# Ledger of designs, part 79: designed miniproteins, single chains, continued (5)

Each design is a single chain, and the fold is of that chain. pLDDT is the mean over its residues in the fold that is shown.

## One batch from the design tools (miniprotein)

Design m18737
Fold by ESMFold2-Fast:
Structure m18737 (fold): chain A 73 residues (1-73)
Amino acid sequence: SPLEELDKEMDQQLEEINHEYQRRMEEMDQQMRRDQYSKSEILQKIILLTSETLRRIGDVIQAYITKKREIEA
């Protein structure tokens, strides 16, 4: 059904965003363990990454809600 296809597309996009976030967080953890960045620099990078990730998740969810309403209308 169109709704099942839409659900799968959303799940795939969210999974991709989550995998990218996890990989980048792991990279930052490795950089911190090597003392290549200060704690404040790492925290700023984490805040920026988290903010960007939340924005992308919000965009995906908003697109899903809009398309779902159009299909159900």
Scores: mean pLDDT 84

Design m18738
Fold by ESMFold2-Fast:
Order: structure tokens, then sequence, then C-alpha cells
Structure m18738 (fold): chain A 67 residues (1-67)
């Protein structure tokens, strides 16, 4: 769907940018979804969206930062 495609493009852009940490990517996505849905999302909701839309790349970035 349109929203899923827009979110995927945003997250892929942020993941590829070394300037952004995984936490910052999560905050940017949370802000974007909050504006689109008109409500404040919790961390669990944002993480579920990231897992479904990006599959491996975001999880890999999280693992790199945890080291």
Amino acid sequence: KKLEEEVLELVEKLIQDPKYTAEEIKEELKKYLNEVLGRELNDEEVEKELEKLTKGPYAEKLREEDK
C-alpha cells in the first residue's frame, strides 16, 4: 500500500545514512507515523513497523550499534 511504500523508502534512506543511529531512525519513523496517524505511537508499534517493512537491514544496524 501507499503508506507502507512511503515508510519503507524513508527507513531505507535513514538506514543507509551513517549519520543516523538505529535509535534516531526509530525516532524519525515514530515522528512520521505520528503525523500521518495523528497520534503518538509507542516504541513497540514503531519496532513492529520497522521489522515488517525493512526485514534484515534495521536489525543489522541495531546489532552493529550494540557492539
Scores: mean pLDDT 68

Design m18739
Fold by ESMFold2-Fast:
Structure m18739 (fold): chain A 73 residues (1-73)
Amino acid sequence: MSREEAAELIREAALLEYPSVPEEEVRREVEEALDSITQAQAAAALVALRLLENPEASEEERAELVAEARAAV
């Protein structure tokens, strides 16, 4: 997965996390943060997104999702 694809997922996750904040305000703050994110920060965000998509995942499955997300970035 590219840094650009990871950045797009981070934008989507931020909008879902703060539904009570105006969408334009969340989007503005996310774009400012994305200018300075590293590959490591993008990997961390991908791990969080995959865990949120799989809340039923076991501890072992979660460890695999973490390893796969780190390898993808």
Scores: mean pLDDT 66

Design m18740
Fold by ESMFold2-Fast:
Structure m18740 (fold): chain A 85 residues (1-85)
Amino acid sequence: MDDLMEKFRPFLEGYLDSLNVPQDQHENIVQEVLKQFEENKDQLSSDKEALNWLGDVAEAIYLKNTPEVDPKTELYTKKRQARLA
């Protein structure tokens, strides 16, 4: 778990900052995302898949806790899911 925190924390914190998520919520979201990642890591074969999955889950957790969706957040989700572009 600690190795995953060091590897993916900078990506997750930067991603959450780009979504304008308050810094006091970053730690809770990062911990929850990495907990779910540990449960699913055997299904993720590459760092690219891992980063895409981490971003998707982080955004889902934030939206679950904050049901009022900013249109800007939707654009960020769409860009991240454009894996073929």
Scores: mean pLDDT 68

Design m18741
Fold by ESMFold2-Fast:
Structure m18741 (fold): chain A 113 residues (1-113)
Amino acid sequence: DPAFEKAVEAFRKAKKALSEGNYDEAIKYFVEAARYFREAGHEDLALKFYALAIQLYLLKKNIDPDKLTLEMVREILKELGVELSDEEAQRVLDYIKKKVTLEDVEAEIERLR
């Protein structure tokens, strides 16, 4: 699946950007990975990658994730060029509150191979 492999490559680029302290580049590639995972039919995994992008956005902006509201999630997604339904945005917020990790999404990707 070309979309799945593009998503995995975007995730690899996001991890490299994180290791280099380049939060803007990492956020960009997490969003790109989410878009390609959605294109590949992995909608829930895509929402987890949007959660990772927002978690990094909050870290970069020194915003407390415990203060995050659904309205804030929608505004951040809009800034990142992402439009989700209210139900999808709520799921992203739920993943942020559950503190989804890189290890969680890596394990899920390996199960899909």
Scores: mean pLDDT 90

Design m18742
Fold by ESMFold2-Fast:
Structure m18742 (fold): chain A 87 residues (1-87)
Amino acid sequence: GMSALSPEVREESRRAIDAGVEAGRVEAGVGAALRAIGLTVDAYYTAKGKGWNEEEIKKAVEEGQKRALEEVRRVTRELEARARAAR
């Protein structure tokens, strides 16, 4: 079920993504997208763990998605700025 992913597994996944980006094995944009998915999932599990009702869980997920989208947009702008500077 959606509660099956442990906090330890989520943290390991984040560290693996970050290590892959740092080592140049994962493109920064792909790393940002994977982190964005993780942030959305973390928002859901955090709200669920607090015993929040469906409406509160929905709001927490929407806020998590908003933060995830802002992170992807931030990294995209940074990559675009670097690409323009390299021309």
Scores: mean pLDDT 63

Design m18743
Fold by ESMFold2-Fast:
Structure m18743 (fold): chain A 66 residues (1-66)
Amino acid sequence: GEGSVEGEPGSTVKSGTGRSDVSHVTISFRVTPDSGTLTVEAPEGVELDERSQDAIEGAREALAQA
């Protein structure tokens, strides 16, 4: 039997309540002075957001100029 399906509205409502929410994450990183290499290590289950990635990129730039 054929049936008619009703189009779902795609209720993807992302309401960001708590605009003052900040997540505190401790990230360990080490710099080897011989090669100037920066190693970043984050806890399991923790992913780096765009802000953290920008900070790491800035650190690499500083090392390249040092």
Scores: mean pLDDT 54

Design m18744
Fold by ESMFold2-Fast:
Structure m18744 (fold): chain A 63 residues (1-63)
Amino acid sequence: MEKALSPEEAEALAIMATAGFSPEARRKVLEEVVPEQAAKNTIDVDKILEKAREYEKELERKR
């Protein structure tokens, strides 16, 4: 559903959606993915979750 979200709403939604992930993966999503999507005035929750999962797996593999 294409609705423009404020940066604050985008961050809140990303935090809630990624609540089950590690704090490090959540931080990377908030720093890298959410600002890029907010700049396009469109938030894709599926992409946020996909990136959070990717970051978590990368962190797990490097430990």
Scores: mean pLDDT 72

Design m18745
Fold by ESMFold2-Fast:
Structure m18745 (fold): chain A 68 residues (1-68)
Amino acid sequence: MSPLEQEVLRLIDAIPDPEKAEEYRKRAHELLDQYRAAQASGDTAAQNRALKELGELVQEIVDAVDAA
């Protein structure tokens, strides 16, 4: 896995609610798949969009862990 994939999944593992962790894991995989597809096609705009959405997801995960 890429370092980005490993870090996102590691953050998800820190979520105390297993149901929420599964939902975030699914969303992370969808965004990572979009990012990889954009990298394969050379679509820089799509890559930047996927990275932005991944960053927003990471912030949401951090907020969820802090609220626990």
Scores: mean pLDDT 79

Design m18746
Fold by ESMFold2-Fast:
Structure m18746 (fold): chain A 81 residues (1-81)
Amino acid sequence: MSQEEILDSILKETLDRLAAEVAALRAAHDLSPEELRARLEELLARLTKELLKQLDAAGASEEEKEWAIKALRHAADRFAA
């Protein structure tokens, strides 16, 4: 597997996990908008830390890490809207 394929796989796994956990949070109809936002920020912080650790282990460049974090934040913003 190429480095590009490994990095893409890591990002995809992180995005899939974000989508699944956001869907679970949204299914909990008892959460207020403020509680949902707080849970999303907590989730995003955890996933960002995990993503960076996996990218570092895979030998990602600083530019690749920045693009991956940006992609994760954009996905989170779409779910928060």
Scores: mean pLDDT 79

Design m18747
Fold by ESMFold2-Fast:
Structure m18747 (fold): chain A 100 residues (1-100)
Amino acid sequence: SMKDKIKEILEEFRKKVVEIASKYLSPEGVAEVQKILDKAVEEILKNNYSFDELSDIFKKTIEEIYKIAKREGLSDEQIKELYNEIFEVYNEAFEKIKKL
């Protein structure tokens, strides 16, 4: 089903973001990122969100990850690199959803 395809894309996105976070954050920080992503994915799958609503959820998710990175003492350069890598995998997932 369409919902199963969206779920697969979002689960792949979640795994990639956790892998990226693991390069920058502590194990505790990575665990917090996993919880944030799991909640976001569950919320998306429970609702028939528009693309604008999906973008808003992504922005909120990025803001929460930013707070974790700042708390763990990442430099502005490291945060920029982390953000760029996450945004790249977000664009991949978003384009896959658009093609469904």
Scores: mean pLDDT 84

Design m18748
Fold by ESMFold2-Fast:
Structure m18748 (fold): chain A 74 residues (1-74)
Amino acid sequence: MLSPLQQEIIDRLMAMIEAGASVAEITRAMEAYMATLSPEEQAVAQRLLTAAMVARHRGLSLEEIRAELERVAR
């Protein structure tokens, strides 16, 4: 089961990807969000951000990106 923090991060990343935000826009938005988190929470957010950007670069569908993020979070 995903933690509330993991779910929030995944939902934020997916919303930006679905809206067609650029890698630079997503990275800046996530950096601003991570500044409000503890170091341990920042590590979770950084792993999910990296996984999302890799999946997007690989040309995965929105469904496949979400599945990959949920896999990385577990």
Scores: mean pLDDT 85

Design m18749
Fold by ESMFold2-Fast:
Structure m18749 (fold): chain A 66 residues (1-66)
Amino acid sequence: MADLHLVRAANAVIEGDFETAAEHLAKVVGPEAARELAEWAKQKIESGADPIDVANEVAARAARLA
């Protein structure tokens, strides 16, 4: 159920919980890609990007890698 993991990962990104986001992303794309996506999301949000836009992009990228 990859869609459920993507929803949970997106919600975790919005909440700033990048560890939980990486755990859910790993179920879809594996641990290495999950860590890279979570790190990218953290850097984008810390740079002033909208957390909702970042969460949606993370989910979209993970779905394409799956």
Scores: mean pLDDT 84

Design m18750
Fold by ESMFold2-Fast:
Structure m18750 (fold): chain A 76 residues (1-76)
Amino acid sequence: DLEKLSFEEAKEKALEELERMKEEVSKLPLTDEQRELALISLEVAKKEVEEAKTKEEVINILKSARDWFEKLKKEA
């Protein structure tokens, strides 16, 4: 649970989870266009986490990415 971690630990865990999502995208039955857009979205989320100034921002970025990724998996 990210909310129990320090700011630095939350950033590290969020980046780890985004990297796992990126690996999963490569295994989903997506079109080339869908895959490219998905990977770009994850790279944007990683940059937002890296640039985040508060733990709350990190948590919100990751929650948004999780919601988006679950939707992508259901549509795949």
Scores: mean pLDDT 82

Design m18751
Fold by ESMFold2-Fast:
Structure m18751 (fold): chain A 77 residues (1-77)
Amino acid sequence: LPGTVVNLDIDVETGKVTVTGGDAEAKAAALAGGKAAAEVLKKSSLTKEEAEKLAAEILLKTPGIVGASAEVEVEEV
């Protein structure tokens, strides 16, 4: 199958993950990966930029995904 581009938005504070783009299978894989990444990010003192890069790398390692963009929402006090 050709690769799929996926955009992912992760709210680290709530663990909410939103996926845009790709087909249903790519979205399901990205959602699962994004939730796993959110759990890692909650336990790590990463900056928003570092978190977004980590999430994108996880998605790119998923078979069938050739491009990913991740926006990480960190609650600012």
Scores: mean pLDDT 67

Design m18752
Fold by ESMFold2-Fast:
Structure m18752 (fold): chain A 85 residues (1-85)
Amino acid sequence: MKPVIVSESVVIPGATLEQGEKAAEAAVETARSSPGVLDAHAHVKQLPDGSVTVSVSVTAETEEIARRAAREALEAARKKVEELM
């Protein structure tokens, strides 16, 4: 099968850069643990309005697997920030 890369992002209002970095770590761990995922990367950017953007890129065997894993990863990121607030 041809590997597929899917990228998705979430904006988390009121989070710090440190909280965003911990969220990105949780997102990568969640994505990499998903069946059929070949690789995952995340990055964080702090916005001037006091929010952070967490982005995840998932490489998987199918687009369906990649999109599911990316969405689960961003949900994990969001929950991680809520735990740290």
Scores: mean pLDDT 82

Design m18753
Fold by ESMFold2-Fast:
Structure m18753 (fold): chain A 67 residues (1-67)
Amino acid sequence: KRKEAVFGLVKQLAEALGLPIESLLTDEGLEKAAELIAKQNGLTTQEEKDAILEMIRKLQEEYLELS
């Protein structure tokens, strides 16, 4: 159940951002995803971008742990 939920969230996030799932498994892809999320929400400060990056990195960690 948790594994399916985490995989579903990663897939949904990738689709929402227009990125392949593989991008969310790389540091470069996570940074790009954080920038896109920040841009969509009008967030421009480095602190806001870092907070988003931390959140999606946690999701990536759960995905890799359950894989």
Scores: mean pLDDT 75

Design m18754
Fold by ESMFold2-Fast:
Structure m18754 (fold): chain A 66 residues (1-66)
Amino acid sequence: SKELREKALEALREAERAVRAGDLDSAMKAIQEASAYKQKLEEAGDLEGAKEVEERMLEIAELINA
């Protein structure tokens, strides 16, 4: 659903800001929140939305490991 995608992407924007601020604990919590919304998207049959969230999560993971 659109609302679940928006919430997941908002959590991932929070995670990115936390990574840039050096707050890895807050970043990991925000990533876990986005992961929960991704699961809800999959349960709702929004596989495209779930894929979008997963791709963004991978980008943030690369930022953490850079």
Scores: mean pLDDT 84

Design m18755
Fold by ESMFold2-Fast:
Structure m18755 (fold): chain A 118 residues (1-118)
Amino acid sequence: MRLPAEEKAEEIRSKLSEEEFAEVLRRAAERLIAEFPEAREVVEEVVERFGYDKSVSIDEMASYLGLLALTAGASVGEVMALMVRFRELVIRELLEKGVELGLISEEEYKELLRKQGL
């Protein structure tokens, strides 16, 4: 089931260039690495592989990140936390980019973050 913030983030993503989405993904990755420094290499691999590929969904990227983390020796709990946090950070960065580009208002952005607990 897609949450309202996720649906709006997907709408914003569809309007971004490949370069704009690569910037969003890089910013989300930098925040994620700050929270999970041990996952740096697997997070960087996801950014390099999918940063310019708008055909791959955020959920598919999160699943691939989880698979890489698991194969690198992360526990199931660590994999789940990493996947969930990656999705949250990408959604947040997409919403912030939507405000920057005038695709959503600051009030709509605040409401979406509040409703999703982001």
Scores: mean pLDDT 82

Design m18756
Fold by ESMFold2-Fast:
Formats: C-alpha cells, sequence, structure tokens
Structure m18756 (fold): chain A 86 residues (1-86)
C-alpha cells in the first residue's frame, strides 16, 4: 500500500530530523530518544505488515545505541528514501 509506505516514510523522516537536531544539543539524550523512536517506528511498521522495514528500524535503534544518533539518522534517512521510491 503506497499510502502506508508514505506514512511510514514521513515517520522515519521526522525521527531522523529529531535525531540530528538533538545531536547538536545533548548527544546522550538524542541517543535515548532516537532508540525509543526507532523502536516505536518498528512497531508501527509491523502493524502495517512491513516486516523488513520493521527489522531495519530495529537495526537503526541498535545503531543509535552503539554508534550514536547521527549514524542512526543516516540509516533512517536511507530507509525513508527507499520507502518513497517503492
Amino acid sequence: DAANRALLAQALETLAAGARAGYERDVEKAREQTVKGARDVADFALSLGLTETAERARRAAEIAETKGPEEAAKEVERLARELRAA
């Protein structure tokens, strides 16, 4: 469903923007919020039947935990672009 993919891409774009904005203020707070946001997006993707997208969103949460919100934002931005191109 193109509408579901567009809605999910919007959620991912919002998450990435928040991660980047937070990185400039407080990197550890941004990390925590990006982990939570990525997991919330993964749950949302699962509710839409987009299991591969959900797995990639969980991977973005792991990137936020291990490498930080900036690296997670890059992965989330990549995923959003792929969903809009589909």
Scores: mean pLDDT 83

Design m18757
Fold by ESMFold2-Fast:
Structure m18757 (fold): chain A 98 residues (1-98)
Amino acid sequence: AAPRATLVSITLKGVSEDETEKMAKELQKRLEEAGLEVIGISAYGNRIDVLFPTPEQAERGAEIAKEFAKEKGLEDVEIRVHPPLPASVTQELLAVQA
């Protein structure tokens, strides 16, 4: 089956936008070092959105994000794994990354 891109949203309560941007960069590095593919990452306000090529990678990424937040001393963190995108949309996203 074709890959289905899956979004993970991380909402950090009580952190500044600058801290959120720094954490997004650190999180991306940790995810990539764990062998996960990051199609895209964005930070805005107190939210980090990470796009993975498969739901399985997204679930693993969410677990890594939870541990990362704990290491930063953040107890009030909302992590949501969104429904997978259609295969056609995923193929278009992967083509843009090539």
Scores: mean pLDDT 79

Design m18758
Fold by ESMFold2-Fast:
Structure m18758 (fold): chain A 66 residues (1-66)
Amino acid sequence: MDAFLEALAARVGSTPENIRTFLEQVGADVATLAERVAAGGRVARNLARVFDLPVSTLQRLARESL
């Protein structure tokens, strides 16, 4: 999980701590997040919109973190 948050933070110019806090505040299951993003679907699309990244980029970062 932390590897995925670190990769996301580096890509969007934030910190892993800030991303984790944001995800927890919106009720995201952080423990399964990388696996769910790697699978695609609604979770991947929602994060792509929030972080202004292509879905394909998010899925790649998630797969590389697993």
Scores: mean pLDDT 78

Design m18759
Fold by ESMFold2-Fast:
Structure m18759 (fold): chain A 61 residues (1-61)
Amino acid sequence: MAAKIATLTSIENFGEQIEAAKKAGADGVRIPKEILESLDESKQKAMIKGIEAAGLEVVLE
């Protein structure tokens, strides 16, 4: 695929995972449905904003 998507592996070390994806040249970050559904709406929005603030596309499931 032309787009390079990193997959979020856990909710822990979120900021470090996003910076690692950005450093690796990823175009976006995929949030697995299992992780997304484990969070309330406020936390889901915070994660999406964090990814977008890093200049990355948000990919849901």
Scores: mean pLDDT 78

Design m18760
Fold by ESMFold2-Fast:
Structure m18760 (fold): chain A 62 residues (1-62)
Amino acid sequence: SEHERLARGSEQAGQRHYQQGNYLLAANSYYQAGVHYRLAGDLERSEQYFQKSQEMFKLAGV
């Protein structure tokens, strides 16, 4: 689905930002992945990426 495609793009962006130490950008990208997985009906991956987003916010000192 379109939402699944967008979720994968946001997931990839999150991983790239994480690897570069850009934790706030990684948090926002993982959050968008969670939103798009939710809209695609993939509740398990949605929860996974919302959790990763929260972990990234903690690493960013927020």
Scores: mean pLDDT 89

Design m18761
Fold by ESMFold2-Fast:
Structure m18761 (fold): chain A 96 residues (1-96)
Amino acid sequence: SEKLVKLGEELALTFVEALESDDEKLVEIALRLVELMREMAKLLGVPLSKLVEDLLETLKNSGIVKPVLIELLEYLLENPDTSLEEVREKVEELLK
């Protein structure tokens, strides 16, 4: 569907922004990434963990290592129902 394609494009663009962002912008981008992943998971009828695993595999294969983003995605695998406030706190912690 057109909605699924647009959401997939937005998720991919936000993921690239997360990889390229400085620390100042990463918190807001990470929150958007989590929101988009949750919306995509709902539309596809899959658990959030499946999308997080796919993004982690993409990071592993990209040749670009962003430790904060990797650790955030690993946190989401362990805590799939975490709030956006908790995600914000985790990203801020990882940037220290």
Scores: mean pLDDT 82

Design m18762
Fold by ESMFold2-Fast:
Structure m18762 (fold): chain A 59 residues (1-59)
Amino acid sequence: MIEELLEEIEKKLKELVKNNPSFTEVHAYSALGLYKAEIDFMLEKGATLEEIREYVESL
């Protein structure tokens, strides 16, 4: 489900915030917004859930 993929992105971003001092919570918030927009665009183009999952895994 798309919501689960978005949660996976959020978890990856939270790990970056914890492990990289130059990557802040503000950067994570901005990145999450951009990834949500990209996923919405992919869905508009008729992308499958598997294609979106591959995109998330490539991040």
Scores: mean pLDDT 79

Design m18763
Fold by ESMFold2-Fast:
Structure m18763 (fold): chain A 97 residues (1-97)
Amino acid sequence: VDYEKLLEEVLKEYPELAEKIREEWEAHKEEVKAHVEKGIEDAKSLAKSLNWPLELAIRFMEIMYLGDIRFSELGSREQIEAIGKLFGVHLLRKSLE
């Protein structure tokens, strides 16, 4: 995965959160990366469990993670995990386009 390209795509899509996302990425790159696959797995699991189209599960998880990023503190585990998982669902969504 080209994480720098992924970062720029996510920042462009969510300009209101761009500063928080960039700050966490620069401070916690490996921890953010560690949560990317979990974001993908959780979206797929949600779709399967609720018999939802994958695109709907992705959108639901994006909304949840954006909320977690917006309302958590800089440097918190919650914010770092939410950013990694957001990167994961962004990659998954692009794979469906």
Scores: mean pLDDT 86

Design m18764
Fold by ESMFold2-Fast:
Structure m18764 (fold): chain A 73 residues (1-73)
Amino acid sequence: MVNKEALELDIEASLYYMRSSVYELISKRSTDPEESEKYLQQSRELRERAEELGRRATELAEREGSLDLIGRV
């Protein structure tokens, strides 16, 4: 049986990826080296969280016999 939890985790992972990308852009646009480093670090942490959530979504989908994470099996 397929739970909506896998889809919810995949959506959350996508949102964290988007936020990570925004922070990378802010880091590259920053004229202050310290601020640039802080935003880059935050971007990396957000990306790690996105990867963790995406992995959990995949594991739940596989365990329940479904691989339709992006609308394609």
Scores: mean pLDDT 75

Design m18765
Fold by ESMFold2-Fast:
Structure m18765 (fold): chain A 104 residues (1-104)
Amino acid sequence: MPAAPDAPATEERVKELEELRERAEKNKDERTAEVLWIQLVELKKEMGEELEEEVLREAEERRRELEEWIEAATKADNENPNPENIEKGVEAGLVRIVDAVAKL
């Protein structure tokens, strides 16, 4: 549906990620906070913000690393549930967040 859906949607998504990052920080979930930071960088890039190439490169590397970790942890947890593989349900959240970033 046209009618300038991009502008408010992007800004709203940035706020959503900021809130999630704050929650991750309160829970001391380092990986969740990293994923959220990566998504913020990606969204700002999509908005046409002038981001440093260093930041974009770092975010892309961290995103790929986290995607790989999430997939491996999910498979391991399904075969042999272990808190060390998946931290406090972070897997479900990270899988959803990482998937959203990959689609964007």
Scores: mean pLDDT 61

Design m18766
Fold by ESMFold2-Fast:
Structure m18766 (fold): chain A 115 residues (1-115)
Amino acid sequence: EEAEKLLKEGREAFGAGKYDEAIKKFKEAARLATKAKDYVMYGRAKEFLGRAYSKLGDQEAAKKEFENSASHYQKAFDEGDLEAGVILADKAYFEGQMIKALRILFQGMELYEKK
């Protein structure tokens, strides 16, 4: 409950461009999720931390948080959390679409350069 409230408040701050405030909220949500052993909530908080660090231009911090998020979703799924399985499936689908988009972009760049 408290971690979910902090995650919501952090998302609202993120949407308003208040990335430093969002980071503080997401870190507290992750701390509470750790205390509760809620791997799905921890993964969500870390994913939003990665997004916030990316908006601030800290790509190394963003990468670490995204990797930590993925690891905890996998752990939750391995322990029988079906919601974590759905999240992982949705992410795999999105990554597939992202790879396809990048391939199309590179093909477009090749065509432009061959004029």
Scores: mean pLDDT 77

Design m18767
Fold by ESMFold2-Fast:
Structure m18767 (fold): chain A 95 residues (1-95)
Amino acid sequence: SDEELIERLKEVVIETLMKALETKTYEEAALKLAEIANIPTSVDANGNTILHLSESQRKSFNIPDKTSLSAEEFVEKWADHAVKHYLDTVLRNAA
């Protein structure tokens, strides 16, 4: 049930993020987030957006072994981080 709850919260976070950024795709959302966070981006051989995270950003997203993320991976990891931060804050305040 906790895993199902986390996945549902993540879906709501992604939907809310895309709506707030006025974006319709993971690529558009990732590009706007990268601009806000000053994350460098490039385009791979297939025309896909790649985000180049700093060591500090990788540690924040709990992905120390990955030097770059696809747009979809970045939005997913951003949502994971947001949900975890929200739950940690709510659980701490409920105690």
Scores: mean pLDDT 77

Design m18768
Fold by ESMFold2-Fast:
Structure m18768 (fold): chain A 90 residues (1-90)
Amino acid sequence: SPLLEELKRIAETTKDPVLRHAARLAIEVVELLLEMGKEEEAEKKAEEYIKELKEIEKGIEEGKKEALLAAIGRTLDAIGDLIDLELEKE
């Protein structure tokens, strides 16, 4: 998936450890959706995560404190998504 490859690129190239962790969790959500056969939902989530992560990375580069809070928020949202998907899988 080109979108999954872009998420992996973001995770590998980002210098911020919080953003890297958020990107890795986003990859796990997308991979789990693909394993469940939810390809359309996986692509939609990947596109949403890519957009949000790129905006956060730009904010971090510009020194905006709000961008770090957004990275934390993205990490928490991805954890919630993983919990919801694991509960649905059972």
Scores: mean pLDDT 78

Design m18769
Fold by ESMFold2-Fast:
Structure m18769 (fold): chain A 69 residues (1-69)
Amino acid sequence: GYEDLVGADGTVIRISKETAERLKELAATESEAVLLDVTDTDGRVHKLLVFDGRIVVETPDGKLVLATL
């Protein structure tokens, strides 16, 4: 199964349910900023920042935007 990580600008990144659960846990438990690479279901690598209960994704055009699962 998969979940879609949706950026505030409309960017959609499709990730595995396991990756989505890890991102939710990091957002809920980490008190410091975490930079990580996340692989989508097509094998593309995306740069994410998890910070202050938020998930921020680097969009294909190089912007950092808030995202939701």
Scores: mean pLDDT 79

Design m18770
Fold by ESMFold2-Fast:
Structure m18770 (fold): chain A 95 residues (1-95)
Amino acid sequence: DPEERRRELLERAEESFIRDLEALLARLGVSPEQAAAMLELAREYLEKLKELSGEEALQLLIDMYRELLALTDVPALRESLEGLIEVLEERLEEK
């Protein structure tokens, strides 16, 4: 089933993303408590993302990054998240 294969690939991509995010948060010196909250939020959004495609998926990713931005005061992380939001918003406006 092509849809089941797609879900398996999305689940693997989610796990990879969460692992990379956890490593990044640790590298940037984010507190364990804040890192845990950010990882939980990211997991919740990525689970919802599995059921969406196209513009709706793109909007959900933007919403995720905005909520992650609200949880952190780390300048380097804020700059990275703001840059990602800008790129995704530009893609959303092209249609």
Scores: mean pLDDT 78

Design m18771
Fold by ESMFold2-Fast:
Structure m18771 (fold): chain A 73 residues (1-73)
Amino acid sequence: MSSNLVVAAILRIIGDELEGNVEEAVKTLEDTIKKLVDMGYKDDAIYLAEMVIKHSKSPEVRKKAKELLEKIK
């Protein structure tokens, strides 16, 4: 189930932010959301974006998550 992919992505995104690697965090977010949408897991893609908006401390990562969420809705 895609839920394991969502959890792994959240952990990777937050880990990249903690290391100061904002560009990689944004890339992981974009790639994972695209993969989930392409696979038909739209609800999981929405959940990932919302969790990143809630828990990310990076303005750049939060902005990208909001942009992606608007495209999915």
Scores: mean pLDDT 82

